# Designs tried in a protein design run: designed miniproteins, single chains, continued (2). Part 12

Each design is a single chain, and the fold is of that chain. pLDDT is the mean over its residues in the fold that is shown.

## One batch from the design tools (miniprotein)

Design m4387
Fold by ESMFold2-Fast:
Structure m4387 (fold): chain A 77 residues (1-77)
Amino acid sequence: MGDELIKQGLKAKKEGDYKTAGELFKKAGDEYKKQGKLGLASYSYRLASDAYDKAGDTETSKKLDQQSQQLSQQHNG
């Protein structure tokens, strides 16, 4: 469930494991998107983007930020 993935990602982030946090938040976003929960998917991809940026993966961070923005706009469309 996406909520469990967010919890695991937050724990990884607290421990300084930004790469694992990014992977977990991205997986949470994918799960929420699959469930049609576009707002939560957008939020999760934003968390993943921030985590990947902290991990030094700027390319993945930018791509996830774009996905987050697109999903946020689709939620009310």
Scores: mean pLDDT 83

Design m4388
Fold by ESMFold2-Fast:
Structure m4388 (fold): chain A 62 residues (1-62)
Amino acid sequence: AFPKLEIPEGATVDEIVELLREKARALLKKTHPDLSDEEIDARIDAVEPQLRATAEELKKRL
């Protein structure tokens, strides 16, 4: 759901998940600057199954 998300052609689900994790981390740092890197990582880890499902849907469109 991020505008201007560029997914490389031939990207694996794991590579797309990593791109989504990076975008989520950047967003959380901007919206919640009081969160530590560990707290941000914990929040991203908690939603990783959802990010993987999104990555699989995105890969089907590549």
Scores: mean pLDDT 76

Design m4389
Fold by ESMFold2-Fast:
Structure m4389 (fold): chain A 73 residues (1-73)
Amino acid sequence: SSRVRRGALAVARKALELGLSTEQAGRIAGAGAEAYRRGGVEAGREAVIRKGLEEGLSEEQAEELARAFEEAA
């Protein structure tokens, strides 16, 4: 879906802006996209937060990524 791709790209760009590597950004974006395909925008948002925290982001930063995903998807 073009919407899930837009969400994933928005998350990846924001993660890079927050100082994460391309590899970390890809893992967070991929987790969001996979969850979106199974449970829609809410599942994608939750996955982005969870994966962002796993990759070392603060709760605030992870929520910022989740907003970027939700707005673009």
Scores: mean pLDDT 86

Design m4390
Fold by ESMFold2-Fast:
Structure m4390 (fold): chain A 88 residues (1-88)
Amino acid sequence: GLEYLTEPVRRAVEESRRLLEEIRESEDLEERRRLVRRIEEILEELRRLREEAKRTLPPEKLKPFEEAEEEVRRILEESRRILREKEE
């Protein structure tokens, strides 16, 4: 079915949420920078999955992919905000 596209999307969102929590708990600037970079990589992966989905799925079925990308983008923005606030 579509599970080969939707399952990676679900895991990417879950990983991004976990990484945001790890960024909030960390007091190590280098660790926070590595975690932010990992979220950036996840967002890029989601963008590639969305482009693949656009080639195979009708527009009505793209909404979950678009929502996942938007959620991870918001997580990335919050992660970068935390990183900036904790740079002394």
Scores: mean pLDDT 83

Design m4391
Fold by ESMFold2-Fast:
Structure m4391 (fold): chain A 67 residues (1-67)
Amino acid sequence: VKEFFPEDLSPLEKAEHYALQAWFHNGAGLIEEGLAYAEKAAEYLKKAGFSDEDVELFLRDVKSTAK
């Protein structure tokens, strides 16, 4: 997984970027890459102050788009 960030992105904005990458890769059948992006999005959501419960719900939603 390669990361491209403008210098001024917040943790929430980074999480949104990775979440979009996860959805696009899952839709393209690149499930392993999509899951890797989802895990990175979860890491940045935690840094943005989201609870473990909210992060788990997010991961469940993203993983449900895989297959």
Scores: mean pLDDT 73

Design m4392
Fold by ESMFold2-Fast:
Formats: sequence, C-alpha cells, structure tokens
Structure m4392 (fold): chain A 81 residues (1-81)
Amino acid sequence: SGEELYKKAEEAIERAKELLRTKDLSPKARLAAEIAIGVAEIALGVSKVTGLDEKTAKIAIEQAERAIEVAESGNDDLAAS
C-alpha cells in the first residue's frame, strides 16, 4: 500500500540521515547515503500521487535500504552502487 511505501521511505531517509550525522563515512559511502535519501524522497513523492508505478517505487526504496546497509558495513564499493 501507499501508506507502507511512505513509511519505508521515511524510515530509510531517517536511517540515512542518522548514518551521515553519527558515522565518519568514506566519500563513497557518504555519496551512497545521500543518493539513498534522494531516491527515498522521490519514492515518498510517488506514494502521494495517483497513477504512478508503486512497484517501481518499492524497488527504488529497497535499493536505497540496501545502499544504507552497505554504507553501515563499511564496504565502500558496494555502497557506491
């Protein structure tokens, strides 16, 4: 549902912001977290608009979540994807 998508996007944004605030990230990991925030913000916008592809938005949020997890792990090469 759009409600669940909205919640996932908000949680991803908050997690990425916390990561940027609290952890000394490499430049690649920082960029990945910033991209993840942007992707999640776009997906959040999609959840509020009728007629947009919710499935594509869900995949984008999941990729953002993965990028954040990799950044947290310290694997810069995977985080940059």
Scores: mean pLDDT 67

Design m4393
Fold by ESMFold2-Fast:
Structure m4393 (fold): chain A 93 residues (1-93)
Amino acid sequence: NPELEEKIKEIEEKLLNRERLEPTQENIDLARLGRALSLLELSARTSISREERIATLREAFDLVRDSPEALEYLIRKARELGVSEEELREAMR
């Protein structure tokens, strides 16, 4: 979703530049999703144990558990990054 990815990038750039972010629910949700995506990437690409990978995935899903749209986006990205259906099921428990 290029529109969502651009919004995430804008929030990350504002945080890096120490710009004031309005404490809107949308900005909070986008920052949370950005953190979850970073954890997902870490879990998929780092040579860590299966237990640590599942724990990292669980933390990522927990960050967005209150947003069905963000959770579905993360699950899709996890599959694209090669996370197995078994690891996804264990992380969502």
Scores: mean pLDDT 71

Design m4394
Fold by ESMFold2-Fast:
Order: C-alpha cells, then sequence, then structure tokens
Structure m4394 (fold): chain A 54 residues (1-54)
C-alpha cells in the first residue's frame, strides 16, 4: 500500500507494545490503552484493543 508508511508505523508500535505485554511487561499496557482510546485510525484502535485482550 503506497499510504502504508504512516499506518504501518502506528501498527508496528502497537505490535511492539503488544509483544511487551504478552511477555509479561506491564509497561506496554499504558501506550496500548491510549492508542485504543485516542487513535484517530480505527485499524490502530482495533489492533491495540486486540493486543490488550490477548
Amino acid sequence: MPEATGLRSQLDVVRFFGELLAAGDPSGRGPLEVLARESADPAVREAARRALAA
């Protein structure tokens, strides 16, 4: 996707913090909660929500 750069960067951030949370590091939770609530991009919000639920 030619427009993937911005969306990909935000999704990569979600993945990074999601992996921290899955590894038992609670510091990933705060950023994911902010992204799930405040992100203007629904794909980013969904990804953050799924990471929190995992």
Scores: mean pLDDT 74

Design m4395
Fold by ESMFold2-Fast:
Structure m4395 (fold): chain A 61 residues (1-61)
Amino acid sequence: MPSPEERLRATMSALVQALLDRAPREEIDALVAELQALVDAHPDHPMRPVAELLIAHARGV
């Protein structure tokens, strides 16, 4: 199983790529949901603040 850091990095990278590629909203929403679940599972992870900013940006807030 990949580490929490590897999963966070992979999901964040996928979300950034989807945003740059202007992927369908359904794909972006799925990646946001996955990233949110990872953040919720690892609340003390150092990457959490960056992940939360990316989620907010992807949601248009």
Scores: mean pLDDT 81

Design m4396
Fold by ESMFold2-Fast:
Structure m4396 (fold): chain A 147 residues (1-147)
Amino acid sequence: SKTINFAKELYPNPSPAMQQILSLYEQYEKDPSLLKKIDTEELEQIVPKEDLIPHDGQVGTYLLLNSLKLVQELELQNPEGAKSSLKALLRVLKKFENEPVIKKFVLESLKIIYKEFPEEVNELLETIASEDPDLKPLIQEIKKELS
């Protein structure tokens, strides 16, 4: 797939968690909800510009790249970078709350990440919930599904 090839160019040495997320994306990539185009200008209003990874404008690509970036930032022990990537995933998930396949892909990706980084992910979710009150209900739902 073009998206997986692009992701492998950005992450040429993918960790086991990254490889699981890539395999997960491959299972979902043909679903019409993941192929939906997102407006980059609209995303810049809800996601900080520094969290916008270059992509093909598809929701699935954006979610995949931010999931992989979240893993990399956690492996590098960079909490600010990890927080930015997780916020990007949460804001897109909130925007597409009525899209069950998008929700399932994000939750399954977060479960893969949580298995390797449970303390770091819990700390990031608590920090984001304190900084961004409109994400609190979604974060509470995610925390229940990760436990």
Scores: mean pLDDT 82

Design m4397
Fold by ESMFold2-Fast:
Structure m4397 (fold): chain A 68 residues (1-68)
Amino acid sequence: SKAEVAREADAELTAFVARHAGHLSEEQRRRVMELLAEYSERVAAARTAEEVREVHERTMRELEEIAS
């Protein structure tokens, strides 16, 4: 279901942030917080499990770019 995919995506994203947050600059942390807010809005607007997966994949790519 969409809810199950969102729950799994949220867990993976939370784990990524927890792993990297301690090593980020203030600017990187601000960008992460902005991205997480956008993620929440996009997931809320998603109509299907596939749309949630697409939002998750995009968010993970952007998080990796910020953390680099």
Scores: mean pLDDT 82

Design m4398
Fold by ESMFold2-Fast:
Structure m4398 (fold): chain A 75 residues (1-75)
Amino acid sequence: MDEEVKKMKTEIENYKVGFEVLKRRHPISEEDEQKIEDLLKKAEEAVRNKDIEAAKEHLIEFVKTMSQISEKLAA
């Protein structure tokens, strides 16, 4: 349990850093930025509440949203 919480916190921090790097290299809409920030915040709250399943669901939505942003940037 504690190891999973620690791993999940590290994963969320890595995603935050990755998104900041992406924002510096590519113009991202305010709507997409807000959606990503909301999903990361929800994942952090779930980890704080030790709800690993909810945290995973929020991170899956984050990955889907990042994929959609990448498709928009490639078009």
Scores: mean pLDDT 80

Design m4399
Fold by ESMFold2-Fast:
Parts: sequence; structure tokens; C-alpha cells
Structure m4399 (fold): chain A 93 residues (1-93)
Amino acid sequence: MTPAQRRDIAARGVIEGIKLVEEAGGEVKRVTIEGADPHAVEGAVMAAKLRGVEATGRTGSKEPRVRIEAEGADQEVVEKAEKIAEEGLRKAL
């Protein structure tokens, strides 16, 4: 998998998660992303920022972790969105 493919796969996961929150009537304010691959983390962070969401990323975590801060959506929807974004980071390895 190329660096560009890793960025794209991770970006799609974050976008899908943000859309899930938006479809539930919520608004995503911030995303915090941790992952193993720097290109995947970069892609995820950039995707969130391009949608007007504040985003920070860190590398060095073998297990993907995504935290979504949102308004107007149930906690279960937010947690599902976090898991979707984490799956995108795992697929980008």
C-alpha cells in the first residue's frame, strides 16, 4: 500500500464517522487521532480539517484511537463514529 493510499483510506474512515454524527443531527467540533502510520494519521487529520473540524494527530500508537467531540448527537452515535474512524486507520496499515 502506498503512502497516498494510506492517507485516502484513513481519510474516508474519518469522513464516514463525521457524516454519521451529522446524519444523527449532531455537529463534530474536534477529532483527536492516534495511530501507528504517520501517513494514515496525516490523511485522517487533513480530512477532518477540510470539513471545518479541529483535528490533532499523534503517531507511535500501535492501536488506533480516535476521540470525537460532538454536539447534538447521542453518545452511542459518537462512539460508533469513533470505531468507524479507528477501522479506517487499521485498514491503512
Scores: mean pLDDT 87

Design m4400
Fold by ESMFold2-Fast:
Structure m4400 (fold): chain A 82 residues (1-82)
Amino acid sequence: EFIPFSELSPEAQRLVARSALEFYRNIVDSVKAAELLLKDLDEYFKKRGMTEEEKKWFYQTLAEVAREMGYEDEAKLFEEKA
């Protein structure tokens, strides 16, 4: 069992989102980083049995963190998934 993303504190949600974005941005440049992250997240969500509500919360957090980091195009992609 794992703690649902929606049950994490706002700080924990943002830390998870930031770490994921930083990881992908360090290995793949540009919007491709967001595309790879979204693909990996889709597979992860299916494996973990995450609800649509939990996925929505995670994508919203990714969009907010992406904006704070200056990744506007990536933020828009995450918003479309929420």
Scores: mean pLDDT 69

Design m4401
Fold by ESMFold2-Fast:
Structure m4401 (fold): chain A 98 residues (1-98)
Amino acid sequence: KPLSDLVKKIHQIAELEGKSPLRALAQIIMETANVEPSKEIEELYNKPELSLEEETELLDLVYSEVIKKENIQSFEEMQAFADKVKQAVEDRLKELTS
């Protein structure tokens, strides 16, 4: 499936949940890896409005925690995790649109 389909689904989830696309993606990534948010992630995620810089910082923090939690050391492991995230995006969109 093309990357554009995944991006469109993330935007739909964001619109339905009243979030930015990067916030929606960050939440899905954290839930997929079963990562508990740090205080810094919590503070950024719970702000009513995020700047583009703050959204990028949130995503970087989330990816760092996921890499540590999942012990991602290879391209194959990164691909496997990406497939889990893609499935989680599809499952959440179905839940929100049912």
Scores: mean pLDDT 77

Design m4402
Fold by ESMFold2-Fast:
Structure m4402 (fold): chain A 85 residues (1-85)
Amino acid sequence: MEEVLEKARELYEEVKRAVENDPSLSPATKRAALQAAEDVVKLAEEGLPKETIVRKLNALRDLARFMGHEEIVEKIDELIKLVEE
């Protein structure tokens, strides 16, 4: 769980940087991405079931694809694999 939390925090920072540095994204899309990433961190902090964390990661992955950020999609896929172990 500590490794999952560490990687969730790293993912949040990556999403934040991508959102802050992408002028093509709407304010609504930026808020949705940051909220989803924050939710993943909170779920990991609370030690909630793996299935709940994976569902939030899947939602964030779909949003990252919509935003055109494949590097974030890859980071999310890595974290899903770690959570499912």
Scores: mean pLDDT 82

Design m4403
Fold by ESMFold2-Fast:
Structure m4403 (fold): chain A 91 residues (1-91)
Amino acid sequence: SPLDEAFEKLLEILRDIIASIKDPEQRVKAFIALLQIEYGLRQVRAETDPEKRRELLRQLLDHAEFLLKSLNVPKEKIEEVKKTLREAYEL
């Protein structure tokens, strides 16, 4: 489904972000952040009620932005992650 394709694309973007981090301690924090974002995505994917699913996506977008900012991910990459999520769920 378009949602499953978006999930796979997002995971690829998140893995690329982690791979770009050179500091070992920051890399561990980034991996934990990826797991938290992946958990949130699984919750969105499992939700069958469109209204609840949209609210879970909104909360996930806010949380992902917070986590990525805490890791000093460039704003352009954060916006790419957010755009990928939004575009996938407009379908």
Scores: mean pLDDT 77

Design m4404
Fold by ESMFold2-Fast:
Structure m4404 (fold): chain A 100 residues (1-100)
Amino acid sequence: MRDAAIRDRIRQLEQQIRQNPQNSTLWILLGSYYQRLGDYDRAIAYYQRAIDINPSASGYTGLGRVYYDRGDYDTARQYYQQALDIDPNNQVAIDNLNSI
């Protein structure tokens, strides 16, 4: 996805979040778009917000992916393990943990 298209999707998600601030899935999506833009600090903040609302395997795999992209493999491993503690069959966490 091009940066301009990502920013348009971010604007749409921010509108949806204003209407539904307790929808953890919207915060995960917002985190994933900021991660794709390379804005890891905002990606972490949004994934953390999603986990604070509803601790989910997707939220933890999102945090793991951000720390992996930053080269912090020890922290990434911890978050992938948290995702597996919630969902032992989470393929994203399994695949990424095996890549570290």
Scores: mean pLDDT 86

Design m4405
Fold by ESMFold2-Fast:
Structure m4405 (fold): chain A 75 residues (1-75)
Amino acid sequence: AAAEAEKLLAQGEELYKQKKYRESANLFLEALKLDPKNEKARQLLAESIHELLKEDPNDEYAKELMREMAELVSK
């Protein structure tokens, strides 16, 4: 589980560097689902969501990701 989450984080970080924030956010969300206590996954997901909202403040997908993240970190 932890090793799988770390692999998803590494893949997501590469997509984030390419400014593919939607794709990177999806991988960070998957990592957080595998390890809800992973602070790095939470931080990177939040940063990806922030970038999506910075480009489009009405991004419905970014708002959905924010809701899912909140549910996962609330247990």
Scores: mean pLDDT 82

Design m4406
Fold by ESMFold2-Fast:
Structure m4406 (fold): chain A 64 residues (1-64)
Amino acid sequence: MEEEIARRAAEETARRTGLSKEEAEALFEASFGKKVEEGREIFERKPEALRVFQEEAGRAYLEA
């Protein structure tokens, strides 16, 4: 369930903000302590992606 929540949040963030598949994968892995620096750089380049990711992660968690 947690992996499904993180995957959905990463994919929806990419769809909504125009991130690449590689960036979506980095956000997913950052949710589990992997590629944390890459995830940070994505949010620094696109602050809207951070907001969308937090909203989608919270929404997915409540729907799980």
Scores: mean pLDDT 79

Design m4407
Fold by ESMFold2-Fast:
Structure m4407 (fold): chain A 91 residues (1-91)
Amino acid sequence: GALETALKLLKSTNPDERLEGLQILLEELPNLTEEDIPLALEALDVALHSDDPDVRELALQALQELLKKAPPELTNKLIGLLLQAIGLLLD
């Protein structure tokens, strides 16, 4: 699926492919079901650890948008990832 493609691209050593993966992830955020959330979180975690600060910043924004859609059970996990992401962005 699109999220699996995004995750594969985000793990690429090619910076253009990482950006393509991030763009796919961002486009899928408005259409995510609860079943998609774990895979989207894995893709965001990979993007947040990117060597590219622009990719990290966009991933942080994507994580904030995902938090708005998250069921209550995942809210605390997403807040934890947001706090970690902010720390990574500022490093």
Scores: mean pLDDT 73

Design m4408
Fold by ESMFold2-Fast:
Structure m4408 (fold): chain A 104 residues (1-104)
Amino acid sequence: SRRAEIEESLPLLREEAERLGLPEEDIELLEELARRGELLKVSYALNVLRTTGDIEKAREILESSLEEFKEIVIEEIRRLAEQQNRYDEMERAIARVEEEVKEA
C-alpha cells in the first residue's frame, strides 16, 4: 500500500467512523492502524460497526494484536458453524413432529 493513498483515504475513514458512532479515541487508533498498513483490521472493525453497531467489539478488534485479531476471527467462524449445526438439528426435530401430527 502507498503511504500517499492511505493519507488521502484517512478523512473518508474518519467521516465514516464518526457516522457509525465510534468515539474520537478509537478513531485516532483506527487512523494510526491505517497508517501502519493494518488495513485488514481497520476494514474488519468498520464492517462490524456497519453490520452490528457494536462499538465495544470494534474497539476490541482495533486494540488487538495481529495474533489476537486472528483468534477473534477464528472464534467467530467456530461460533457460527456451531450455531448452524444447532439450527440443522432443530429443523430435523420440527420436521419429525410435523410428520407425526400428519399421521395422527
Scores: mean pLDDT 74

Design m4409
Fold by ESMFold2-Fast:
Structure m4409 (fold): chain A 100 residues (1-100)
Amino acid sequence: HMTLEEAKKLIDEIADEVFAEYEAEHPDMTEGERRLLRSYLDALRNRLIEALETGKDIFGNEVKSLLEAAERLLEWARQHGDERTVELAEKFYEKLKEKL
C-alpha cells in the first residue's frame, strides 16, 4: 500500500509531467497562461491530497485509493468544472492509471 508521502510525490510528479506536456503542445503560451495552468494543476493536486488525508472524495464519500480519489475528482470536474478543468483532470487520471 502506498504511503501518504509516496502518494504526494507521485501527484507532484504527475502535475509536473502534465504541465510539461501541455507546454510542449502549446509552445506559444504566455507567462500569464503558464501561471493560470499551474494554478489549475495546483488546485487539482490539493484536492487529491485532501482526499487522501481525509479519506473522503470531493463529494464527501469514502475513498480507499489514490486512483479512486482521482476518478471521483474527474467526475466532479465533468459536472461542475470548465473545459480546461476537465481536460487537466482527464490528463491527471490517465497518467495515474499508467503509473499504478
Scores: mean pLDDT 80

Design m4410
Fold by ESMFold2-Fast:
Structure m4410 (fold): chain A 91 residues (1-91)
Amino acid sequence: SMNEELEKRIEELEKRAEELEKKIKEAKTIEEIEEIYKEILELLEEATRVVKEVIANPEASRELRKRAVLTEARVTLLLMLAYVKLKELKK
């Protein structure tokens, strides 16, 4: 079903966000964090697309909509985390 496909896409986004958060914490060079920044921007674009699809789907549950929005928020926060890490590495 469309809801099952959306749920799977959200699960993949959640997993990728967790992996990116770990990469940010483990990054040792400016070049590594710049590459992670690009990956976060690509993930944010996909997360935003998924949120739009979930909102446009009248059959989407409240829980699925909440999960999609929280996932987009989490990916957005990764940009701030990466920026903080970049500033630390420049010291």
Scores: mean pLDDT 87

Design m4411
Fold by ESMFold2-Fast:
Structure m4411 (fold): chain A 57 residues (1-57)
Amino acid sequence: APPRSYQVSHRAVADTEEEARKLAEDARKQLEAQGIPSTAAVSEAGGKWIAAVVTPA
């Protein structure tokens, strides 16, 4: 069995790594304030930065 299932609950695109990190962290904090466990992730794709927040599925 897989250790845990996850889903992407929020995704945003930014022009810089710093903006993407900020967007991911803001979304993570908003979910945390609602009692929802989440993990923020930032990745680069095609010259843009993608901010994502992953929650348990």
Scores: mean pLDDT 76

Design m4412
Fold by ESMFold2-Fast:
Structure m4412 (fold): chain A 71 residues (1-71)
Amino acid sequence: SVEEEVLKVIEEYREKAERALEAGDLEEVRKIIEEMAKKLEEIEKKYGYIPLSALERAQEFMREMYERIEE
């Protein structure tokens, strides 16, 4: 499903972001967030929509990552 595809993307990018955070590479964290956003845009264009629950999960992830890099 579209929801499963979106959640899988978020999970993959979350793991990448966590590794970058552990390495102290805040610039890489920003790039990872941008790449995830681009991937989600591609999914939205392909299917014409993203389920609200999946959008909320993506927004929560981005908010958490930005908070953790303290920018």
Scores: mean pLDDT 81

Design m4413
Fold by ESMFold2-Fast:
Formats: C-alpha cells, structure tokens, sequence
Structure m4413 (fold): chain A 84 residues (1-84)
C-alpha cells in the first residue's frame, strides 16, 4: 500500500537526518543526506527515477523548516503520500 511505502521512506529520512546531526554535520548537510535516503528507498521500491528525484527535491524543500527528526519524518510522509 502507498501508506506503507510512505512510512518506510519517512523513517529512512528521519534516521538519516538524526544520524548526520549526531555525527556533527550541519543542518543543510543532514537535509541533503536525508533527501538522498528518500530517493534510494523510492528507487528500491520500483518508483521511476524521474518521480523519485522529484519527490526527493520536494522533501528537501519541506525539510528546510523542520526543527527535529520527528518533523523530518512527518513532512517526508506527507510529500510522499501526495506525490505517489
């Protein structure tokens, strides 16, 4: 179901963001790492490359206003559900 994929993508983005910040990377770099995780999980799930890239870019833009890994997760889930 689309919801299951959205949750997997959102979880991957949040974990990547939190992990990057724990390693001392800037918020900008953590957002880039999280967006790359989004694209990777979508491609692994069989989403076409052009659509996966578009979703990753929209998630990256939405993450600019995120204050926590939890907000990254929620914003990512919303974007993935809208675009799938």
Amino acid sequence: MKEELAERVADAAARAFEGAQMLGFSKETAINIAANAVKRVLLEAGVPEDLAERIAQKVKEAMKDAKSAGEVREKTREVVLEEL
Scores: mean pLDDT 85

Design m4414
Fold by ESMFold2-Fast:
Structure m4414 (fold): chain A 80 residues (1-80)
Amino acid sequence: KKEEIIKIFEELRDKLSPLLTPEQQAQFDKLLEKIKNAKTNDEIIEAIREFLHLVNLQGTEEARKLAIEGFKKIMEIISK
């Protein structure tokens, strides 16, 4: 399940990359690393919430839409 979540997050990063500044991309990469190092589902959820907060504050409308879609997919995996 963790590997599936990482793949979704990596796909999301690639889709968001042209919509983000290099600094925002670095922040996203740090959150992805946090997910890779997570030992519990709660830690993964917390990292995803931090990502959504980041995109809501700094992202465009397009970036927010992509982030919400990615979050929904990850939550579906965590719930199973």
Scores: mean pLDDT 74

Design m4415
Fold by ESMFold2-Fast:
Structure m4415 (fold): chain A 75 residues (1-75)
Amino acid sequence: PPSLEEVKEKIAEQKKKLEEEKEKLKENLDEEHVEDAREYLARIARIKATTTLEPPLQLVADEQEEIARWIIEEG
């Protein structure tokens, strides 16, 4: 499994890329992306409810949840 340091590094990289590409991502969002995001959001909620995550992994789950929610709101 990924180390805590590796997870933190990946989160930082994904956040930076997402911020740079937000407007381009909005233009490319369609109904399929919104549907996938809703399904993914439900899966993240399930994982958080059924799995005890260490703080760095909880941050990953929170970040993914925010991304999915953003896609749903913008799509």
Scores: mean pLDDT 72

Design m4416
Fold by ESMFold2-Fast:
Structure m4416 (fold): chain A 100 residues (1-100)
Amino acid sequence: MSELERTESVLYVMLGLMRKEGFSMDEILEIVREVLEELGVPEEEIEKIIKEAKSVKDPNEAIRVLSRKVAELLVKRKVSSEEAAKLFGRVAKERAEKLA
């Protein structure tokens, strides 16, 4: 499996689990935004990815598109699948705590 395929698979599982745990698509998109902002991704690139995901009507397909686009960006920036998983987990936890 390529690094891209591995990272995409990890993200697909993680974002899918967030949706199963009751996170809305808007909340998942905000988590993605916060992760990419912490990694120093320009706002213009983040907004482009979010807009592409929002254009998909089926939530499962939206998660798939989002996972692929984010994985491509993370691989390009040399972020490992393990680092990505840790960062997404932390941001999701912080978001959940802020809503409580």
Scores: mean pLDDT 82

Design m4417
Fold by ESMFold2-Fast:
Structure m4417 (fold): chain A 76 residues (1-76)
Amino acid sequence: SDIELNIKAANILVEKGFLTVEQKDIIVNNLLAGKTVVEAVAPVFNEITDPQANHAISILASNYPAEVKVELISKL
């Protein structure tokens, strides 16, 4: 499902050091609560100052197909 793939993408962002575990938990809880990806990511975007992390998280918040987001984030 798109929710499961967006959660997978968020977990990969933690593995690559672009998100903390706590930031990932906020995003995952928001997605499971039925929020859009943009709404789920919004609280975390305001904390991100690193340009590479900002770019990586912007891919998660994009309107790309969820499978494409996983592929793009995995290659960062």
Scores: mean pLDDT 87

Design m4418
Fold by ESMFold2-Fast:
Structure m4418 (fold): chain A 85 residues (1-85)
Amino acid sequence: MIEEMAEIAREYLLSQGVPEEEAERAQEELRAQLEAEEKKLSTLSKEEQQKLAELAREKAEEEKDPYEAKMLKLKAEMLEEIAKK
C-alpha cells in the first residue's frame, strides 16, 4: 500500500512537469513519511484504527480532487490492513 501511494505521487508530480530526479526524491520522502505514520497508527487500538479507516473512506467520498480522493482511499485501505493484523 505505501509503495502504491508513493508511486502514484511520483506519477502525479511527473504529470505536473516536475523533473524525474525531484519526483523520485519526493517519492522517497513520502514513503518514509507513510512508514512513520504506519508505525504511529500501529500503536492505536484496533477500534481506533477501524474508526480512522472509516473516516478516511468518508473523506475520500467527499473529496472533489481525484488525486486526493485516490490517496485517501489508499490510506483507508492501509488503515484497514493495519487493523486486520
Scores: mean pLDDT 80

Design m4419
Fold by ESMFold2-Fast:
Structure m4419 (fold): chain A 69 residues (1-69)
Amino acid sequence: SMAEKRKEEAERLKEAAERAVAAAKQSTDPSTQRVAIAGAREAAELLEKVDKELGREVREEIERQVAEM
């Protein structure tokens, strides 16, 4: 169904954002960190178009984790 496909897409985008943040945290190179953080933010923006509530939550979590780096 359309709802199931949207849920799968939302889960994939959430995982992509989480993976990008993890990559940023594990890197010691500032350029690599910036690219990974940009990728995480992009995934969260795409997620907001599929699931507004979840995308907003993921974006807030990304910004919290980036601020703690």
Scores: mean pLDDT 87

Design m4420
Fold by ESMFold2-Fast:
Structure m4420 (fold): chain A 85 residues (1-85)
Amino acid sequence: AVPSPEQLDIEVEAALVIIQATITKMAAEKLSDPEARKKVMELADKAIELANQASQETDPEKARKLIEEARKLVKEAQEILDKAS
């Protein structure tokens, strides 16, 4: 059986969050402030965890909430990165 169109949409959104979090984590490696670097990496790693959970979640509403939480963490990480740069 192939995933439903709804599940495929969720998997695509989760994959995009993972890509964005990974790029953010890579950018954090260039930060001179070790505390800012650590915080950005922790937020990015948590976002990747939530996105992976969303891709495995069978309830679309729960999966979307996990993706929204992951996106918020990526946004927080990007804001810290921007201020620390």
Scores: mean pLDDT 83

Design m4421
Fold by ESMFold2-Fast:
Structure m4421 (fold): chain A 72 residues (1-72)
Amino acid sequence: MKEEIKELIEKAYAAYEAGDMKTAEEYEKKIFELTEGDKELQFYALKLILDKAVELGLITEEEKQASIAKFK
């Protein structure tokens, strides 16, 4: 499960970088479906999404930490 979520996040970002918004949205939907009703998996996915967004320069480290703090 966690490995599948990680793969989907990586594929979603790769699709965004390639300009394939349709494919990116499909992967985002799958992540949402897999984590639906599971707070631990939602937190795991959120952390990975935020980590990747910082790597790509989409958000700051401060914004990442604020999002993590609010999820609790």
Scores: mean pLDDT 78

